# Designs tried in a protein design run: designed miniproteins, single chains, continued (5). Part 69

Each design is a single chain, and the fold is of that chain. pLDDT is the mean over its residues in the fold that is shown.

## One batch from the design tools (miniprotein)

Design m18548
Fold by ESMFold2-Fast:
Structure m18548 (fold): chain A 71 residues (1-71)
Amino acid sequence: MEERFEAEVDLALALIMLTVAENAKKRGLPFTEEDIKLLEKAKTLAERASPYDPVAREVAERAQKLIEEAK
């Protein structure tokens, strides 16, 4: 159950990071290099959680789209 708990924490953190970035985009704020690093971390955390929760795959895909749009 430790791996499942870690996956739940990873997914929660990824969702928080993704939500912050999506809100910044909606407000028209430019993404800084630090924002991109947070999105890359969110993607990694979501990918780690994806075997345990299908929502994690969607979170990883959303993070990747924001990273690509920031370039």
Scores: mean pLDDT 78

Design m18549
Fold by ESMFold2-Fast:
Structure m18549 (fold): chain A 70 residues (1-70)
Amino acid sequence: GSMTLTRTEEREIEIDGKKYKAKITTTVELHPDGTATVTIEIEIYDEDGKLVAKFSLSLTLPASELERVL
């Protein structure tokens, strides 16, 4: 098993007088080969709790690079 760290943050944003909630989930997985996978998922919900947009980005890099960014 890999070491995994997951964090979820919520932000309120306003676009054209309308309120939305952005849910940001960041997962960092350390692999036995010395690489790390960083996944960022952004989900945007309207005031009624309806999902209106979803975006995700995943990047695998050497684990040593995380120490320079974090």
Scores: mean pLDDT 79

Design m18550
Fold by ESMFold2-Fast:
Structure m18550 (fold): chain A 62 residues (1-62)
Amino acid sequence: KALELYKKHREEIKKLQEEALSNDGDLDKAREIQRRYDRLTRRLSPEERKAIIEGVIEEKKK
């Protein structure tokens, strides 16, 4: 499941998400972050990728 991949790459994904949230309108940096997400999750279905992103967002709320 996507949750198992999230656990394995949790710190990496969390750092990418933090970079995305702190990105202040820099479109080039946004594309770089998205490309890094795509590389990390490229073997996942769109639904699994969404679940990982949601998991990172929920983790940051804690």
Scores: mean pLDDT 66

Design m18551
Fold by ESMFold2-Fast:
Structure m18551 (fold): chain A 68 residues (1-68)
Amino acid sequence: NAAEKAIEEAVEEVRKAGEELGFPQDLIDAMADYVRYEANKASTPEEKIKAAEEAKQRVLDALRAQAG
């Protein structure tokens, strides 16, 4: 369950950042789905955790770039 927990934590950070920056719920949900999608492409739990973290970071970087 470590991989599912890591995916959930990554999704929560993305949702929190989107809410703090004032993005609409539909976009926040799409970003959360993107993180889950990238994580689920990986084969092993360790790869899923890494994929979730990388997808989260890409979303957070993109959100901050668009918010300015």
Scores: mean pLDDT 82

Design m18552
Fold by ESMFold2-Fast:
Structure m18552 (fold): chain A 78 residues (1-78)
Amino acid sequence: MEELRELVDKKVKENEKKNPATAAITRSLIDAEVAEGADVEELIEMLKTKSIEEVFSYLVSRILTEAVDAAFARRKAA
């Protein structure tokens, strides 16, 4: 948790002048994923190996996939 926050802050600071909006949104997406019980170790590894733009794209794709899967699960249960 603390290591994740430190890595996020570092990546945000590094990209704040270049892509401030992407940096801010990525931080919010990571906070939301952690609040929903996402794997903190996976997020740490991703931040170590990927740019902030790559992390943003991955998290958006994951959220959309989860939303689609939830919609299909609800339809099958009805």
Scores: mean pLDDT 73

Design m18553
Fold by ESMFold2-Fast:
Structure m18553 (fold): chain A 86 residues (1-86)
Amino acid sequence: SAAERERLREEARRLLEEARELIDEAERAVAAGDVEEARRLLEEAAELLGRAAALAQEAEDTELLDEVGELGVRLDAVAARRDAAE
C-alpha cells in the first residue's frame, strides 16, 4: 500500500540521517588521528546504509537509492583517508 511504502521511506530517511552523522563523526576522528574510532564509526554507518538500501528497494524509491549511493561514495572516501592516516 501507499501507506506502507511511505513508512519504509520514512525509516530509510531516518537511517540515512543517522549514517550521515556517523560519517561526519568519522571524518572528525580521521582528522584527529583516531583511526580505530573512525573504523568503528564507518562500520556502523555501513550497516545503517545497508538497512536503508534494503528499505528503499522494498519501497521502490530510486531517489532514496541514489541518496544511499551518494553516502556510500562519501563513506568510501572517508575510509580511504582513514587508511592513508595509518
Scores: mean pLDDT 88

Design m18554
Fold by ESMFold2-Fast:
Parts: C-alpha cells; structure tokens; sequence
Structure m18554 (fold): chain A 116 residues (1-116)
C-alpha cells in the first residue's frame, strides 16, 4: 500500500494516494511516514482540515518537538485556511528545530505579510 500510494502521489492521483496511505496506516498504525504522506495528499486535494488532523497524528506518535517537517506542513495547512497566527506559530517552531529550512522561512514571511 505505501509503495502504490507513493506512485499515485507522484502521478498526481491524490485521491488514489489517500486510499493507499489509509491502507498503509491500517497495516502499521505507528507508520509516521504514512500519516505525513496522507496529510500531504489531503493538502494537494485542498482538504486542509483533514491534512491538519493527520499531521497532528504524526506528531503525536513521535512527539511534537521531533518532527520539523510535520510542523512545517501543519503551518502550510493553517496558512491555506487563512489562520495566519497559527501558521506563524508552527513555522517558528519548525525553524527553532531546523533553522536552515528555506521552505519554512519562505512560508513564514508569506504568513507575516498576510497580517500586515
């Protein structure tokens, strides 16, 4: 399921990717990567609240301070929802762990500009 989900994601078939990543989670409920990939597929589908749910589940498995990629993705989902202060919070938290994350820096500047 994980491999088929990655192929679907690469092909831009995000609905098919969701189904395969849900199957991967059923086979291994602690597969952090499967939760992140499912959240990313929901981001691509414009289903930002579902993306947030799955990124938070990934963070719950490994601990919030140990997964800066999921913090950046969570910030991106909040940015897409227009929740700029929450987006800023998560981007700043991601950058406190990984200060050289160019994507988090760019998205943080975008979120701050929305509040100006």
Amino acid sequence: PLGEGLEALAAGDYEKAVKYFEEAIKENPNDVRAYILLGRAYLKLGQYEKAIEYFKKALDIVGEDNLPEALTLLGEAYLKLGQYEKAIHYFEKALSIDPDNERAKKLLEEAKKKLE
Scores: mean pLDDT 87

Design m18555
Fold by ESMFold2-Fast:
Structure m18555 (fold): chain A 66 residues (1-66)
Amino acid sequence: SREELERLLEELGKKTGKSPEEIRESLLTVLQWEGFSREQKVELVSKEFGISKETAERMLELLEKE
């Protein structure tokens, strides 16, 4: 849901020092990349933000459904 995504973005913002908007833009950029599998995109997001692959996958899933 929108509310779940907003909360995850805010929590990650507090952890990373980035704004929720900056994080959202980074995730959207990754989703737009061609030539990368979903698994590779999840791994890249997980690595970049220091979060679990499960959390990264959930954030990407929620953002796509927005």
Scores: mean pLDDT 83

Design m18556
Fold by ESMFold2-Fast:
Structure m18556 (fold): chain A 62 residues (1-62)
Amino acid sequence: MLKELLKIIGEILRLIGEMFDLELRYKKGEISKEEYEKKMKEIEEKIKELMEKMRELSKQME
């Protein structure tokens, strides 16, 4: 269970890195505002799902 929690944390950190890269690309004008907002929402939803999985695993340990 701890190993799975660490994997989820690692995935969340990777997604945060993707958000920073996406913001940088948007500021450089490499992507449109519409595309930026769409991709940011997709990443936020994935992070939310991972946080839910982490919460469920934590309940099983306690």
Scores: mean pLDDT 80

Design m18557
Fold by ESMFold2-Fast:
Structure m18557 (fold): chain A 85 residues (1-85)
Amino acid sequence: MSAEELAAEAEAAEAAGDYERAGELYVEAAERSPDPRERALYLVKAAEAYEKAGDYIRAVGYRLLALGVALEAGDYSVLPEILAA
């Protein structure tokens, strides 16, 4: 399954109200994404899904991971999405 297919499945899980599954699928999409920008954005989506699931510890963890990925890549264009918590 590609990163895009996993992200689509995560969006379907969010639409169904299964936010924990959506978070897990976005994390897997990030792991399969070779582009640091896409990886950071998927980690932000995972954090948002975990926030909706009430899992604030995982949400904070994935936002920090997304920030680390963006900083290592030198791609600061994604910082507004990461910091919008």
Scores: mean pLDDT 81

Design m18558
Fold by ESMFold2-Fast:
Structure m18558 (fold): chain A 75 residues (1-75)
Amino acid sequence: MKEQAIEELKKATDDLVAAVEAGDRPAAIASLTRFTNAALKIKDLETVTRYSQEIADALAAGDVDAVRAAGEKAI
């Protein structure tokens, strides 16, 4: 159901931000995987790839605000 996928996207985004703030890279990668899987249920592959890349780039930079913004754009 689309609503369930949106809730999972929100939860994955929150978990991703928390993991980045904690410096927990493995948890951040796990949350990004959950985000991508949830987004694929409600967005096309091209859009999901773009948002996942934005989040991955923000993760590499340690930019929590960019991670949050990219996750919110996907919802």
Scores: mean pLDDT 76

Design m18559
Fold by ESMFold2-Fast:
Structure m18559 (fold): chain A 59 residues (1-59)
Amino acid sequence: SLGEAAAEALRAAGDEGLAAGAEHAQRMNDKVRARNVAIAARAVGLPEEVVEAAEALAR
């Protein structure tokens, strides 16, 4: 799923907190949380491919 892919990418990038946020957003179908995870990933300077995976979850 998109949420599992985003969480895996975030965890691989070293951000366990954002990975947990992505997993929670998927479980609750919380698009606001998903968008906030993507915004936070970009703000902390994670690789673009990781940010894109998080943004895909927010769509």
Scores: mean pLDDT 80

Design m18560
Fold by ESMFold2-Fast:
Structure m18560 (fold): chain A 90 residues (1-90)
Amino acid sequence: MELLEKAREYFEQGDYDKAIELVKKAIEEAKKNNDPLGYVRAKMELAELYKKRGDYDKAKELYNEIIKDFGESSAFAQKAKKMLEELDKL
């Protein structure tokens, strides 16, 4: 998705605020398109951006939402659980 690619460019440049804006737009587009894979990927990227900004509470909220929405045994939920464990060490 073009929005996630552009968000990645801003993220690599250190512009986390612009990257967050574009990822939030990508989440809304995934909802409109009824695209659950695009939705979860965009949420994972949003959580990573909040983590990079030091907004650990917002990152934890998003990882917990992914676990709740997709169930504990899903690949995305397993990745989200690993990220939560990493945040607890900070």
Scores: mean pLDDT 79

Design m18561
Fold by ESMFold2-Fast:
Structure m18561 (fold): chain A 61 residues (1-61)
Amino acid sequence: MREEIVELARTPAGREAVAELERILQKNGKVTDEQIEEIARRTGLPVSTVRRLAELLEKEK
């Protein structure tokens, strides 16, 4: 696991972002740019951070 993911998982925002991304991947197998932007807006995380999390989680699937 990347240290970035570990750090983010310690925050409520990071934990929520990971959970949302995992749910989307479980249903659709991929995350869209629109979904990434929505998660970033909801959690207050940078879009670049959410995109990186999505890429890492997609690789695990």
Scores: mean pLDDT 74

Design m18562
Fold by ESMFold2-Fast:
Structure m18562 (fold): chain A 95 residues (1-95)
Amino acid sequence: SAAAARAARVAAAKKAAALPLDSPESQRALAEALDVPEERIRELVARARAGDEAARRELLRLYTRVNNLYLAAELGLPEEWESYFGGPFAAPPAP
């Protein structure tokens, strides 16, 4: 179900946030939370560690989404809030 799928992604997001970035378990959890291939996460981490600024910025954006996914669920907000990168001029998703 959609609710069970979201709950699994939230659990994965909590695990990813709690573990070191270079941990294989953290990388699997990040891939599960964001519904992206695990290989994509491994490539981004390797490139970021090698000094690729674009990969570093992408990892920061992915971890922002992980944080939003966890907090949106804790606050009872719908899935649309998971992608909200809010700022003074950004419009939040509809309730």
Scores: mean pLDDT 78

Design m18563
Fold by ESMFold2-Fast:
Structure m18563 (fold): chain A 78 residues (1-78)
Amino acid sequence: MEDRERAVELVLRAWEAFAQGNLEEAERLGEEALPLIERSGAEKAVLAAMARYAAEHYRAQGDEEAAAFFEAKAEEYA
């Protein structure tokens, strides 16, 4: 489904922007992705995957507190 693929792409880009500290861009991309996630029916799974991505990214950079925060978010959405 096109909406699902687009939603995943936008959510991944939003989390990449968030991980780089670009909160304005992350919010913009997230707002574009939300209606597509809802239409695709993959809302919880997509959010869980994104939280895991963020946790791994921060852990790789040595930010254990941020990594733990996003790991908890991933469990909340799963």
Scores: mean pLDDT 74

Design m18564
Fold by ESMFold2-Fast:
Parts: C-alpha cells; structure tokens; sequence
Structure m18564 (fold): chain A 71 residues (1-71)
C-alpha cells in the first residue's frame, strides 16, 4: 500500500515539474496542493483519502498537458 502511494506521489510530482517547464504554473500549483493534501492524509493514517487526492492530482496533471498540446 505505502509503496503504491509513494509511486503515485512521484508521478504527481513529475507531472507538476513538467507543467512548470511548460509555463503552466496555475495547474502545477493545483497538482502540488493535491499532493500536500495527500501527504497530510498519510500523516493522519487516512490512506483512502491520500489515494483519492493523488488520483485527482495525476488526472489533473495529465489533463493539463493534453489541453496544452491542443494549442
């Protein structure tokens, strides 16, 4: 479980890094905020909430990159 969540955190952080390189700072900030919420949920032992926030972060990051590529 923790290994899976750690991999999701890494994916979300890589997406935020890519968004910053593309100049999509608002989208990167939203992804980073969701990662912060996930880390707080992990600190509280709320694994389902952490997973939910990380899935949202990853989906948002991927969607932002896709929308950028339509430009």
Amino acid sequence: MEKELEEMIKEAEELAKKLKKLGLYEEAEKVEELVRKAREALRQGRLDEARSHLAEAINLGRHAIEEYEKK
Scores: mean pLDDT 83

Design m18565
Fold by ESMFold2-Fast:
Structure m18565 (fold): chain A 70 residues (1-70)
Amino acid sequence: APAPVDPAAREEAAREIARRVAAANPDRHPSLEEILAAAREVAEAARAAGDEQKAAAAEAFARAVEAEAA
């Protein structure tokens, strides 16, 4: 089973994903594909920085969005 995700890390990851999506799409609502791409970018950046909790939170966010789309 994946490690439990800290709620604070989940909130931070969600805010960073939202920030990246808003920066890329300032005048429109983002697609689910754009949200997923941003979530994966946040997870990759967090892993590169050694922030495993933030990476896990971003991955959990991406999985939740994919489940909602299915």
Scores: mean pLDDT 76

Design m18566
Fold by ESMFold2-Fast:
Structure m18566 (fold): chain A 77 residues (1-77)
Amino acid sequence: MEELDEAMARAGAAAARGLRLAEETKGELGREIRRRVGELMTRAAEAARAGDAEEARRVAEELERFVEEAEREAEEA
């Protein structure tokens, strides 16, 4: 229970950071960030409904890595 809750909190925090970056970046990169965050959050929601803490954790880690990469790309743009 707590393990799933922690993973979902991490996924949500990473998604919020990504969506904020997308609003600031705009254009093509902003659209790509929104699409990928949406896909990953859908997977996270599915994992949560299934009670799959391991899958939720993997999705959270993937979201965190994606947002870090997107932040780097936005700084260079």
Scores: mean pLDDT 82

Design m18567
Fold by ESMFold2-Fast:
Structure m18567 (fold): chain A 60 residues (1-60)
Amino acid sequence: MSPEEQRKRDFDFLTHKGYTLLKQGKSKEEVKKKVYEMGKQMGLSKEQADKAVKEAIKKA
């Protein structure tokens, strides 16, 4: 698996997790915090984590 393919899957995973948390009634601030923490653990930048949060909010 390529590093780019892995990053895409990790990003999609974060976006889906953010979406799920929003659907469960979590606040946007709580979702941002959790997505940032998960993104850091997965080796994603804060900018990539922020994009995942924005995408999750757009879908919710």
Scores: mean pLDDT 79

Design m18568
Fold by ESMFold2-Fast:
Structure m18568 (fold): chain A 62 residues (1-62)
Amino acid sequence: MSPLEKAIEELIKAQNALNEGDIEKAKEYLKKALETSKETDPVSAKGVEDFVKRLEEEIKKK
C-alpha cells in the first residue's frame, strides 16, 4: 500500500470517529495521517494536511 493510500485510510477512520462522537480517537487518526503524509510527495502531503485542518476545525466547533 502506498503512503498516500495509508494516509487516506487514516483520514477515513478519523471522519468515522467524528461521526461516532469519539473526538479523542479522531484526533489520534488525524495525527497518524499527518505523520504518514510526510512519506508522500509534497502535493499529496499538502492535500492531507489541508484535510486534517478541516477536520480539526470541525472538532473545535463541536
Scores: mean pLDDT 80

Design m18570
Fold by ESMFold2-Fast:
Structure m18570 (fold): chain A 78 residues (1-78)
Amino acid sequence: LEELARKALEALEKGDGETAIKYVSEFLDAATAAVSDPEARLRLAELGKKTVDAIKEGNFEEAKRYLEEALRLAREAL
């Protein structure tokens, strides 16, 4: 999980939205598969949508914040 989130954050820092979306999607798939708590899974899905939407809008700082929240939530829910 953390490795995928790290790669997504690195892509965001470089302004590479396509690579960032790839790793964000892989992170979310892995996190939702690993997390069994239904409330945490729903929150991860919401944060994932917001992260991808922010990347598509070019708001990489906003995307970074949502991704960091998703990573924190995934760690706490494992």
Scores: mean pLDDT 82

Design m18571
Fold by ESMFold2-Fast:
Structure m18571 (fold): chain A 60 residues (1-60)
Amino acid sequence: SKTVVLPTEELEALIREMEAAGKSREEIAEEIAKRLTGVPADLARQLALREVEELLARRA
């Protein structure tokens, strides 16, 4: 599989920590994308953005 996976709990904790630090959604996605390895930067960024958006939407 070409899918890059991060543990959901770790991903949520990282997102919450960065949001508490005042980072924007785009900044949070960029930091997560840097943690993804073995994929092109553009793809990693797209995957990170989608995951950030989904998790932030669920907290509302």
Scores: mean pLDDT 69

Design m18572
Fold by ESMFold2-Fast:
Structure m18572 (fold): chain A 67 residues (1-67)
Amino acid sequence: GKKVLLVVDDDEERGRKYAEELAEKLGADDILIATGMSLEEALELAKRLEEEKGYKVIVAYRGALFE
């Protein structure tokens, strides 16, 4: 399945710039950017994408990485 980077930041532009740099380093196939999402909501979305779509999801939440 695809490797997807989910970046959560309250500043969409900052999140997008961070996502582009991090995705290249991690070899991510796709990027999702979310604003106004809690860590719990981000991890639930990641789990759902892994279970329903077969993606490998890496969550970047306010500078911390979760796999």
Scores: mean pLDDT 80

Design m18573
Fold by ESMFold2-Fast:
Structure m18573 (fold): chain A 62 residues (1-62)
Amino acid sequence: ATEEVVLDLDDEEVAELDAMDAPTAIEWVRRRVLEAYRARGDEAGAAAVERAAAEALAWLAG
């Protein structure tokens, strides 16, 4: 089973996310989580993040 990455976001990062539009926020979170999964060599976790972000962006575009 793939262990989920927990993002340790500081107050400034949370405020930045709150100020972003939904597609920009999704892309920011996707990149952050992808970097964490890839840094530990978790290819399955990285692939799951890519799929989740694509699904979220497709839902917003529809």
Scores: mean pLDDT 72

Design m18574
Fold by ESMFold2-Fast:
Structure m18574 (fold): chain A 60 residues (1-60)
Amino acid sequence: MVTLVGEFENLLAAIGAAIAAIGEVPEAKVRVDGNTVTIEVPDDPELIEKAKEVLERHGV
């Protein structure tokens, strides 16, 4: 698994990014800790790219 980490301005931004990640990459394991979102993605290049795009779109 590949671990991606995003740090956001506040908890609401982190929750928004986490919801998007869950919806767009359902194979990934998503965790929220305060303003930090951690996405554990299967070692699949397409899923890793999708997870990166979700984080970038939400301000990482």
Scores: mean pLDDT 80

Design m18575
Fold by ESMFold2-Fast:
Structure m18575 (fold): chain A 70 residues (1-70)
Amino acid sequence: MTEQQLLEEAKKLSKEPEVQEAAKELHSENPEISVETHALTIALMRVGLETGEVELALRLAQELVEKDLK
């Protein structure tokens, strides 16, 4: 799976109600990181686990979090 494909699948999953609820909880604990970034991070890790692209998903999630912190 390419980086773009992984991000596209994660964006779809990030819109699911369960992911949005989890992202809001994480945002309450870490308000410096947006709800959108928390949702995408959760979605990336789930897609990575399902597709075996865990290392790529983790790297992309870290990049998104670092961008929000700046």
Scores: mean pLDDT 82

Design m18576
Fold by ESMFold2-Fast:
Order: C-alpha cells, then structure tokens, then sequence
Structure m18576 (fold): chain A 65 residues (1-65)
C-alpha cells in the first residue's frame, strides 16, 4: 500500500540521517537503500536496520552496495 511504503520511506530517511553513507531511492515502485561501502561491519548494520524497517511495515526493501 502507498501509506505503508510512505511510512517505510520516512523511517529509512531518518536512518540515513544517522548513517550519512546511506541513500534512499524509489526505483520502479520499490524502495532501494544504497550503501556506500565504508566498512563491512557498518554496511551490514545499515542493511540489517533497513531490512527490519521493511519487515515491520510489510514493505519490500532492496539493498544495493
């Protein structure tokens, strides 16, 4: 639903404020989180948090490195 997707986008944008190496995009009707590779540990943490947001809202979140 558009409302759930919007809620997920807002939460992902808030996460991007905490992690400046993260970007949020809407690509072909999907939420995409793009992570600039800085460290494996930080990248994994960001990906896990982003996936968790998607799972909580029932919205698909794609991770790109």
Amino acid sequence: SVARMTAAAIRLIALAIEYPNMKVEIKDGKLVVKIEKTSPEENEKIAEEARRIGERLGVEVEIEY
Scores: mean pLDDT 81

Design m18577
Fold by ESMFold2-Fast:
Structure m18577 (fold): chain A 70 residues (1-70)
Amino acid sequence: SIIDEVRELLAKYGLTPEQVVRLARLAREGKSPEEIAEETGVPKEDIERLLKRAGSPEQLADAIVEAFSL
Protein backbone atom coordinates (compact mmCIF):
# COMPACT_ATOMS: atom_id res chain seq x y z
CA SER A 1 0.00 0.00 0.00
CA ILE A 2 1.03 3.63 -0.33
CA ILE A 3 1.11 3.89 3.48
CA ASP A 4 3.64 1.03 3.67
CA GLU A 5 5.81 2.64 0.94
CA VAL A 6 5.78 5.95 2.84
CA ARG A 7 6.63 4.15 6.12
CA GLU A 8 9.62 2.45 4.44
CA LEU A 9 10.82 5.79 3.05
CA LEU A 10 10.55 7.55 6.45
CA ALA A 11 12.57 4.73 8.07
CA LYS A 12 15.16 4.55 5.24
CA TYR A 13 16.02 8.26 5.46
CA GLY A 14 15.64 8.53 9.25
CA LEU A 15 13.26 11.49 9.10
CA THR A 16 12.55 13.27 12.39
CA PRO A 17 8.96 14.12 13.44
CA GLU A 18 9.65 17.75 12.41
CA GLN A 19 10.82 16.66 8.94
CA VAL A 20 7.77 14.37 8.51
CA VAL A 21 5.38 17.24 9.40
CA ARG A 22 7.25 19.44 6.89
CA LEU A 23 7.03 16.71 4.20
CA ALA A 24 3.24 16.34 4.69
CA ARG A 25 2.70 20.13 4.64
CA LEU A 26 4.74 20.65 1.46
CA ALA A 27 2.90 17.79 -0.27
CA ARG A 28 -0.51 19.19 0.77
CA GLU A 29 0.50 22.66 -0.51
CA GLY A 30 1.32 21.11 -3.92
CA LYS A 31 5.02 21.99 -3.83
CA SER A 32 7.16 20.49 -6.61
CA PRO A 33 9.07 17.24 -5.98
CA GLU A 34 12.29 19.30 -6.27
CA GLU A 35 11.19 21.74 -3.53
CA ILE A 36 10.03 18.91 -1.25
CA ALA A 37 13.37 17.12 -1.78
CA GLU A 38 15.36 20.28 -0.92
CA GLU A 39 13.38 20.93 2.29
CA THR A 40 13.29 17.32 3.59
CA GLY A 41 16.46 15.67 2.20
CA VAL A 42 14.42 12.90 0.51
CA PRO A 43 15.56 12.24 -3.09
CA LYS A 44 13.38 13.89 -5.76
CA GLU A 45 12.91 10.54 -7.54
CA ASP A 46 11.35 8.97 -4.42
CA ILE A 47 8.98 11.95 -3.99
CA GLU A 48 7.92 11.69 -7.67
CA ARG A 49 7.32 7.94 -7.32
CA LEU A 50 5.17 8.37 -4.19
CA LEU A 51 3.13 11.19 -5.80
CA LYS A 52 2.34 8.94 -8.79
CA ARG A 53 1.40 6.03 -6.49
CA ALA A 54 -0.81 8.22 -4.26
CA GLY A 55 -2.58 9.84 -7.24
CA SER A 56 -2.72 13.36 -5.76
CA PRO A 57 -0.80 15.68 -3.39
CA GLU A 58 -3.66 15.47 -0.86
CA GLN A 59 -3.63 11.64 -0.88
CA LEU A 60 0.15 11.64 -0.44
CA ALA A 61 -0.11 14.06 2.52
CA ASP A 62 -2.78 11.84 4.12
CA ALA A 63 -0.62 8.72 3.61
CA ILE A 64 2.38 10.46 5.25
CA VAL A 65 0.28 11.42 8.30
CA GLU A 66 -1.12 7.86 8.60
CA ALA A 67 2.33 6.24 8.16
CA PHE A 68 3.84 8.47 10.87
CA SER A 69 0.95 8.24 13.41
CA LEU A 70 2.32 4.82 14.51
Scores: mean pLDDT 82

Design m18578
Fold by ESMFold2-Fast:
Structure m18578 (fold): chain A 60 residues (1-60)
Amino acid sequence: SKEEKAKEAIKLGLEGARLALEGRVEEGIELLEKALELAKEAGAEEGAEAVEETLAYVRK
């Protein structure tokens, strides 16, 4: 369901950000990309934008 996808997107987004902060940037990016896909599938526009901004930040 969309609700389950939104919850998984939040979980993966937080875990991806944590990994990136720990210096595990490539693993963090993989989870953030998955979180972005799920957020878009769930129609969570604000969540998708937040994940995209996080990805842009960690890719610098």
Scores: mean pLDDT 83

Design m18579
Fold by ESMFold2-Fast:
Order: sequence, then C-alpha cells, then structure tokens
Structure m18579 (fold): chain A 68 residues (1-68)
Amino acid sequence: SHAEALEEILEELNKDPRVEARLVGEDTLEITVEDDPTLITGLALRLIGDYPDFEVSVEGNTITVRAK
C-alpha cells in the first residue's frame, strides 16, 4: 500500500541526521532538510527517480512526497 511505502521512505530518511521526515495523513510524507540548497536539490531528485508513483514537490527547505 502507499502507506507502507511511505513508512519505508520515512525510516530510511530518518537515518540521516540532516533530515527529519514525518507522515502527514495517509498519503503524504513531509521532509524537513537542513538549509543547504545542494542537499535539498539532490534529495528531491533522488526521490523523484526512486519513487515514480509519488509526486515530489519542494518549497524552501521542505520536500513533500504524496501518492499520485
């Protein structure tokens, strides 16, 4: 299910101390990243490539992953 996929993404991302991922609702993951444009862009592009069934959006230092 999308919820199980988001939980796996959450667990993996929270291994990096530079990011804090939180589940918001059933189909949405919110990721707060250190204010480093290179890190933010790199993580967003990686998520887009690894999870094509999810929509990835960036606003400031926050990345949102939502089921399509």
Scores: mean pLDDT 82

Design m18580
Fold by ESMFold2-Fast:
Structure m18580 (fold): chain A 55 residues (1-55)
Amino acid sequence: VKKVEEEIKELKKKLKEAEEFLRRGESLGAPPDRSEVEELKKKIKELEKKLKELK
């Protein structure tokens, strides 16, 4: 249970960093790859679902 909570926290941090990186990249004229953000969101959702089942 605690392992899944830690993983969710880490992925949420990664998502925040990825979103910040994409925002900064747009300012510099670099086309961002949003698929990474989508994949992180999907992973977080799956882990949150598992956490609910482990309660």
Scores: mean pLDDT 72

Design m18581
Fold by ESMFold2-Fast:
Structure m18581 (fold): chain A 68 residues (1-68)
Amino acid sequence: SEKEKLLEKIQELMAKAAELIDTDPEKALELVEEAVKLLLEAGIITEEEAKEMLKTFKDRLKEYLLKR
């Protein structure tokens, strides 16, 4: 189904962002923002859920950036 393919792509984007968070934080953030945008455009999540997902990632990114 289209929804299943979309969820798989989103999961891959999020996993790839996590892999890149310490080596390429800018690209990691771009991937997370892309995933959140796809979820919003598909109507899978609300704006509130999107903010929560993005905040969770930014909190992790901040932890790594502060260590650099």
Scores: mean pLDDT 77

Design m18582
Fold by ESMFold2-Fast:
Structure m18582 (fold): chain A 93 residues (1-93)
Amino acid sequence: EDLEKGKEAFEKGDFETALKYVREHIKKLEESGDPEKKRELAEAYYFLGQIYSKLGDKEKAKEYFRKALEIYRELDDYPGVKRVEIELEKLDK
């Protein structure tokens, strides 16, 4: 699974490979349009935000964290919302 490969690469510090696999996973989720996969899409956007943050691309990190935040809010996933807010605060300070 692309997401699992992305997580393995991220844990090994291979952020470029992590970016590749997570972007492929997101593309498949976006193309499916499946409402049942909205939480998985939010989790993937959150992870993409973390990858861009590690790469030093703060603007891309914020973009994807905000995409995750929007979906978590739609799902009333308060733990997801709080997790994203913490990451956004770290990028601003």
Scores: mean pLDDT 84

Design m18583
Fold by ESMFold2-Fast:
Structure m18583 (fold): chain A 61 residues (1-61)
Amino acid sequence: MEEIEEAYRKGLEALEKGDYETAARYFHEAMVLALKAGNRELAQEFLDLAAEAIRKMVEKK
């Protein structure tokens, strides 16, 4: 849980700063950690957040 929370927090910080590439990377890491923990619902949420960050990155560029 601690590592998932850390990755999620880092992703949110990057998203707030407009660093969408870093945000997507951390949300992807949180998704992988959630899958390892057996929490598919949480993993899906992080996957959606990573996809949103990637979309923002493409729109910004």
Scores: mean pLDDT 81

Design m18584
Fold by ESMFold2-Fast:
Structure m18584 (fold): chain A 68 residues (1-68)
Amino acid sequence: MKEEIERLRKELEELLSQVPESKRETAQEIADTMIEQAEKLEKEGNYEGAIRMLEQGIKSVQTIRDTE
């Protein structure tokens, strides 16, 4: 589970690097929020919840990247 959380965090960071600079601040803010929520859930032992938060973050950042 910890390895999967680390993998998802890396995927989110890689996605952020693909976001145009003009949209990066908004994408970063969303990513930071999801990472903070995931870290809180991980500390509580809710690894499944942490994974879901990171997956939502990835989806949101992908949407920002792909939206005109």
Scores: mean pLDDT 81

Design m18585
Fold by ESMFold2-Fast:
Structure m18585 (fold): chain A 75 residues (1-75)
Amino acid sequence: SPDIEATIKEIKELSEEVVKYAEEGKREKAKEALEEAKKKLELLKERGAPKEKLEELSKLIKEAEKKAEEILKKK
């Protein structure tokens, strides 16, 4: 579905923003991008996206969160 594909792209972009904001020391903005990515993942689940795709995106979000935490711990 084009709608599902668009939301997947948004989650990927938000996950990249989490890391970029963390690199800039913008903790609050990184947190906001992370929360938005998590909300969009729940939306995809409600829209019936395949479980395999949901697991891939969940892993991507968790990796972005972990990387951002490691970056921010150094500040």
Scores: mean pLDDT 85

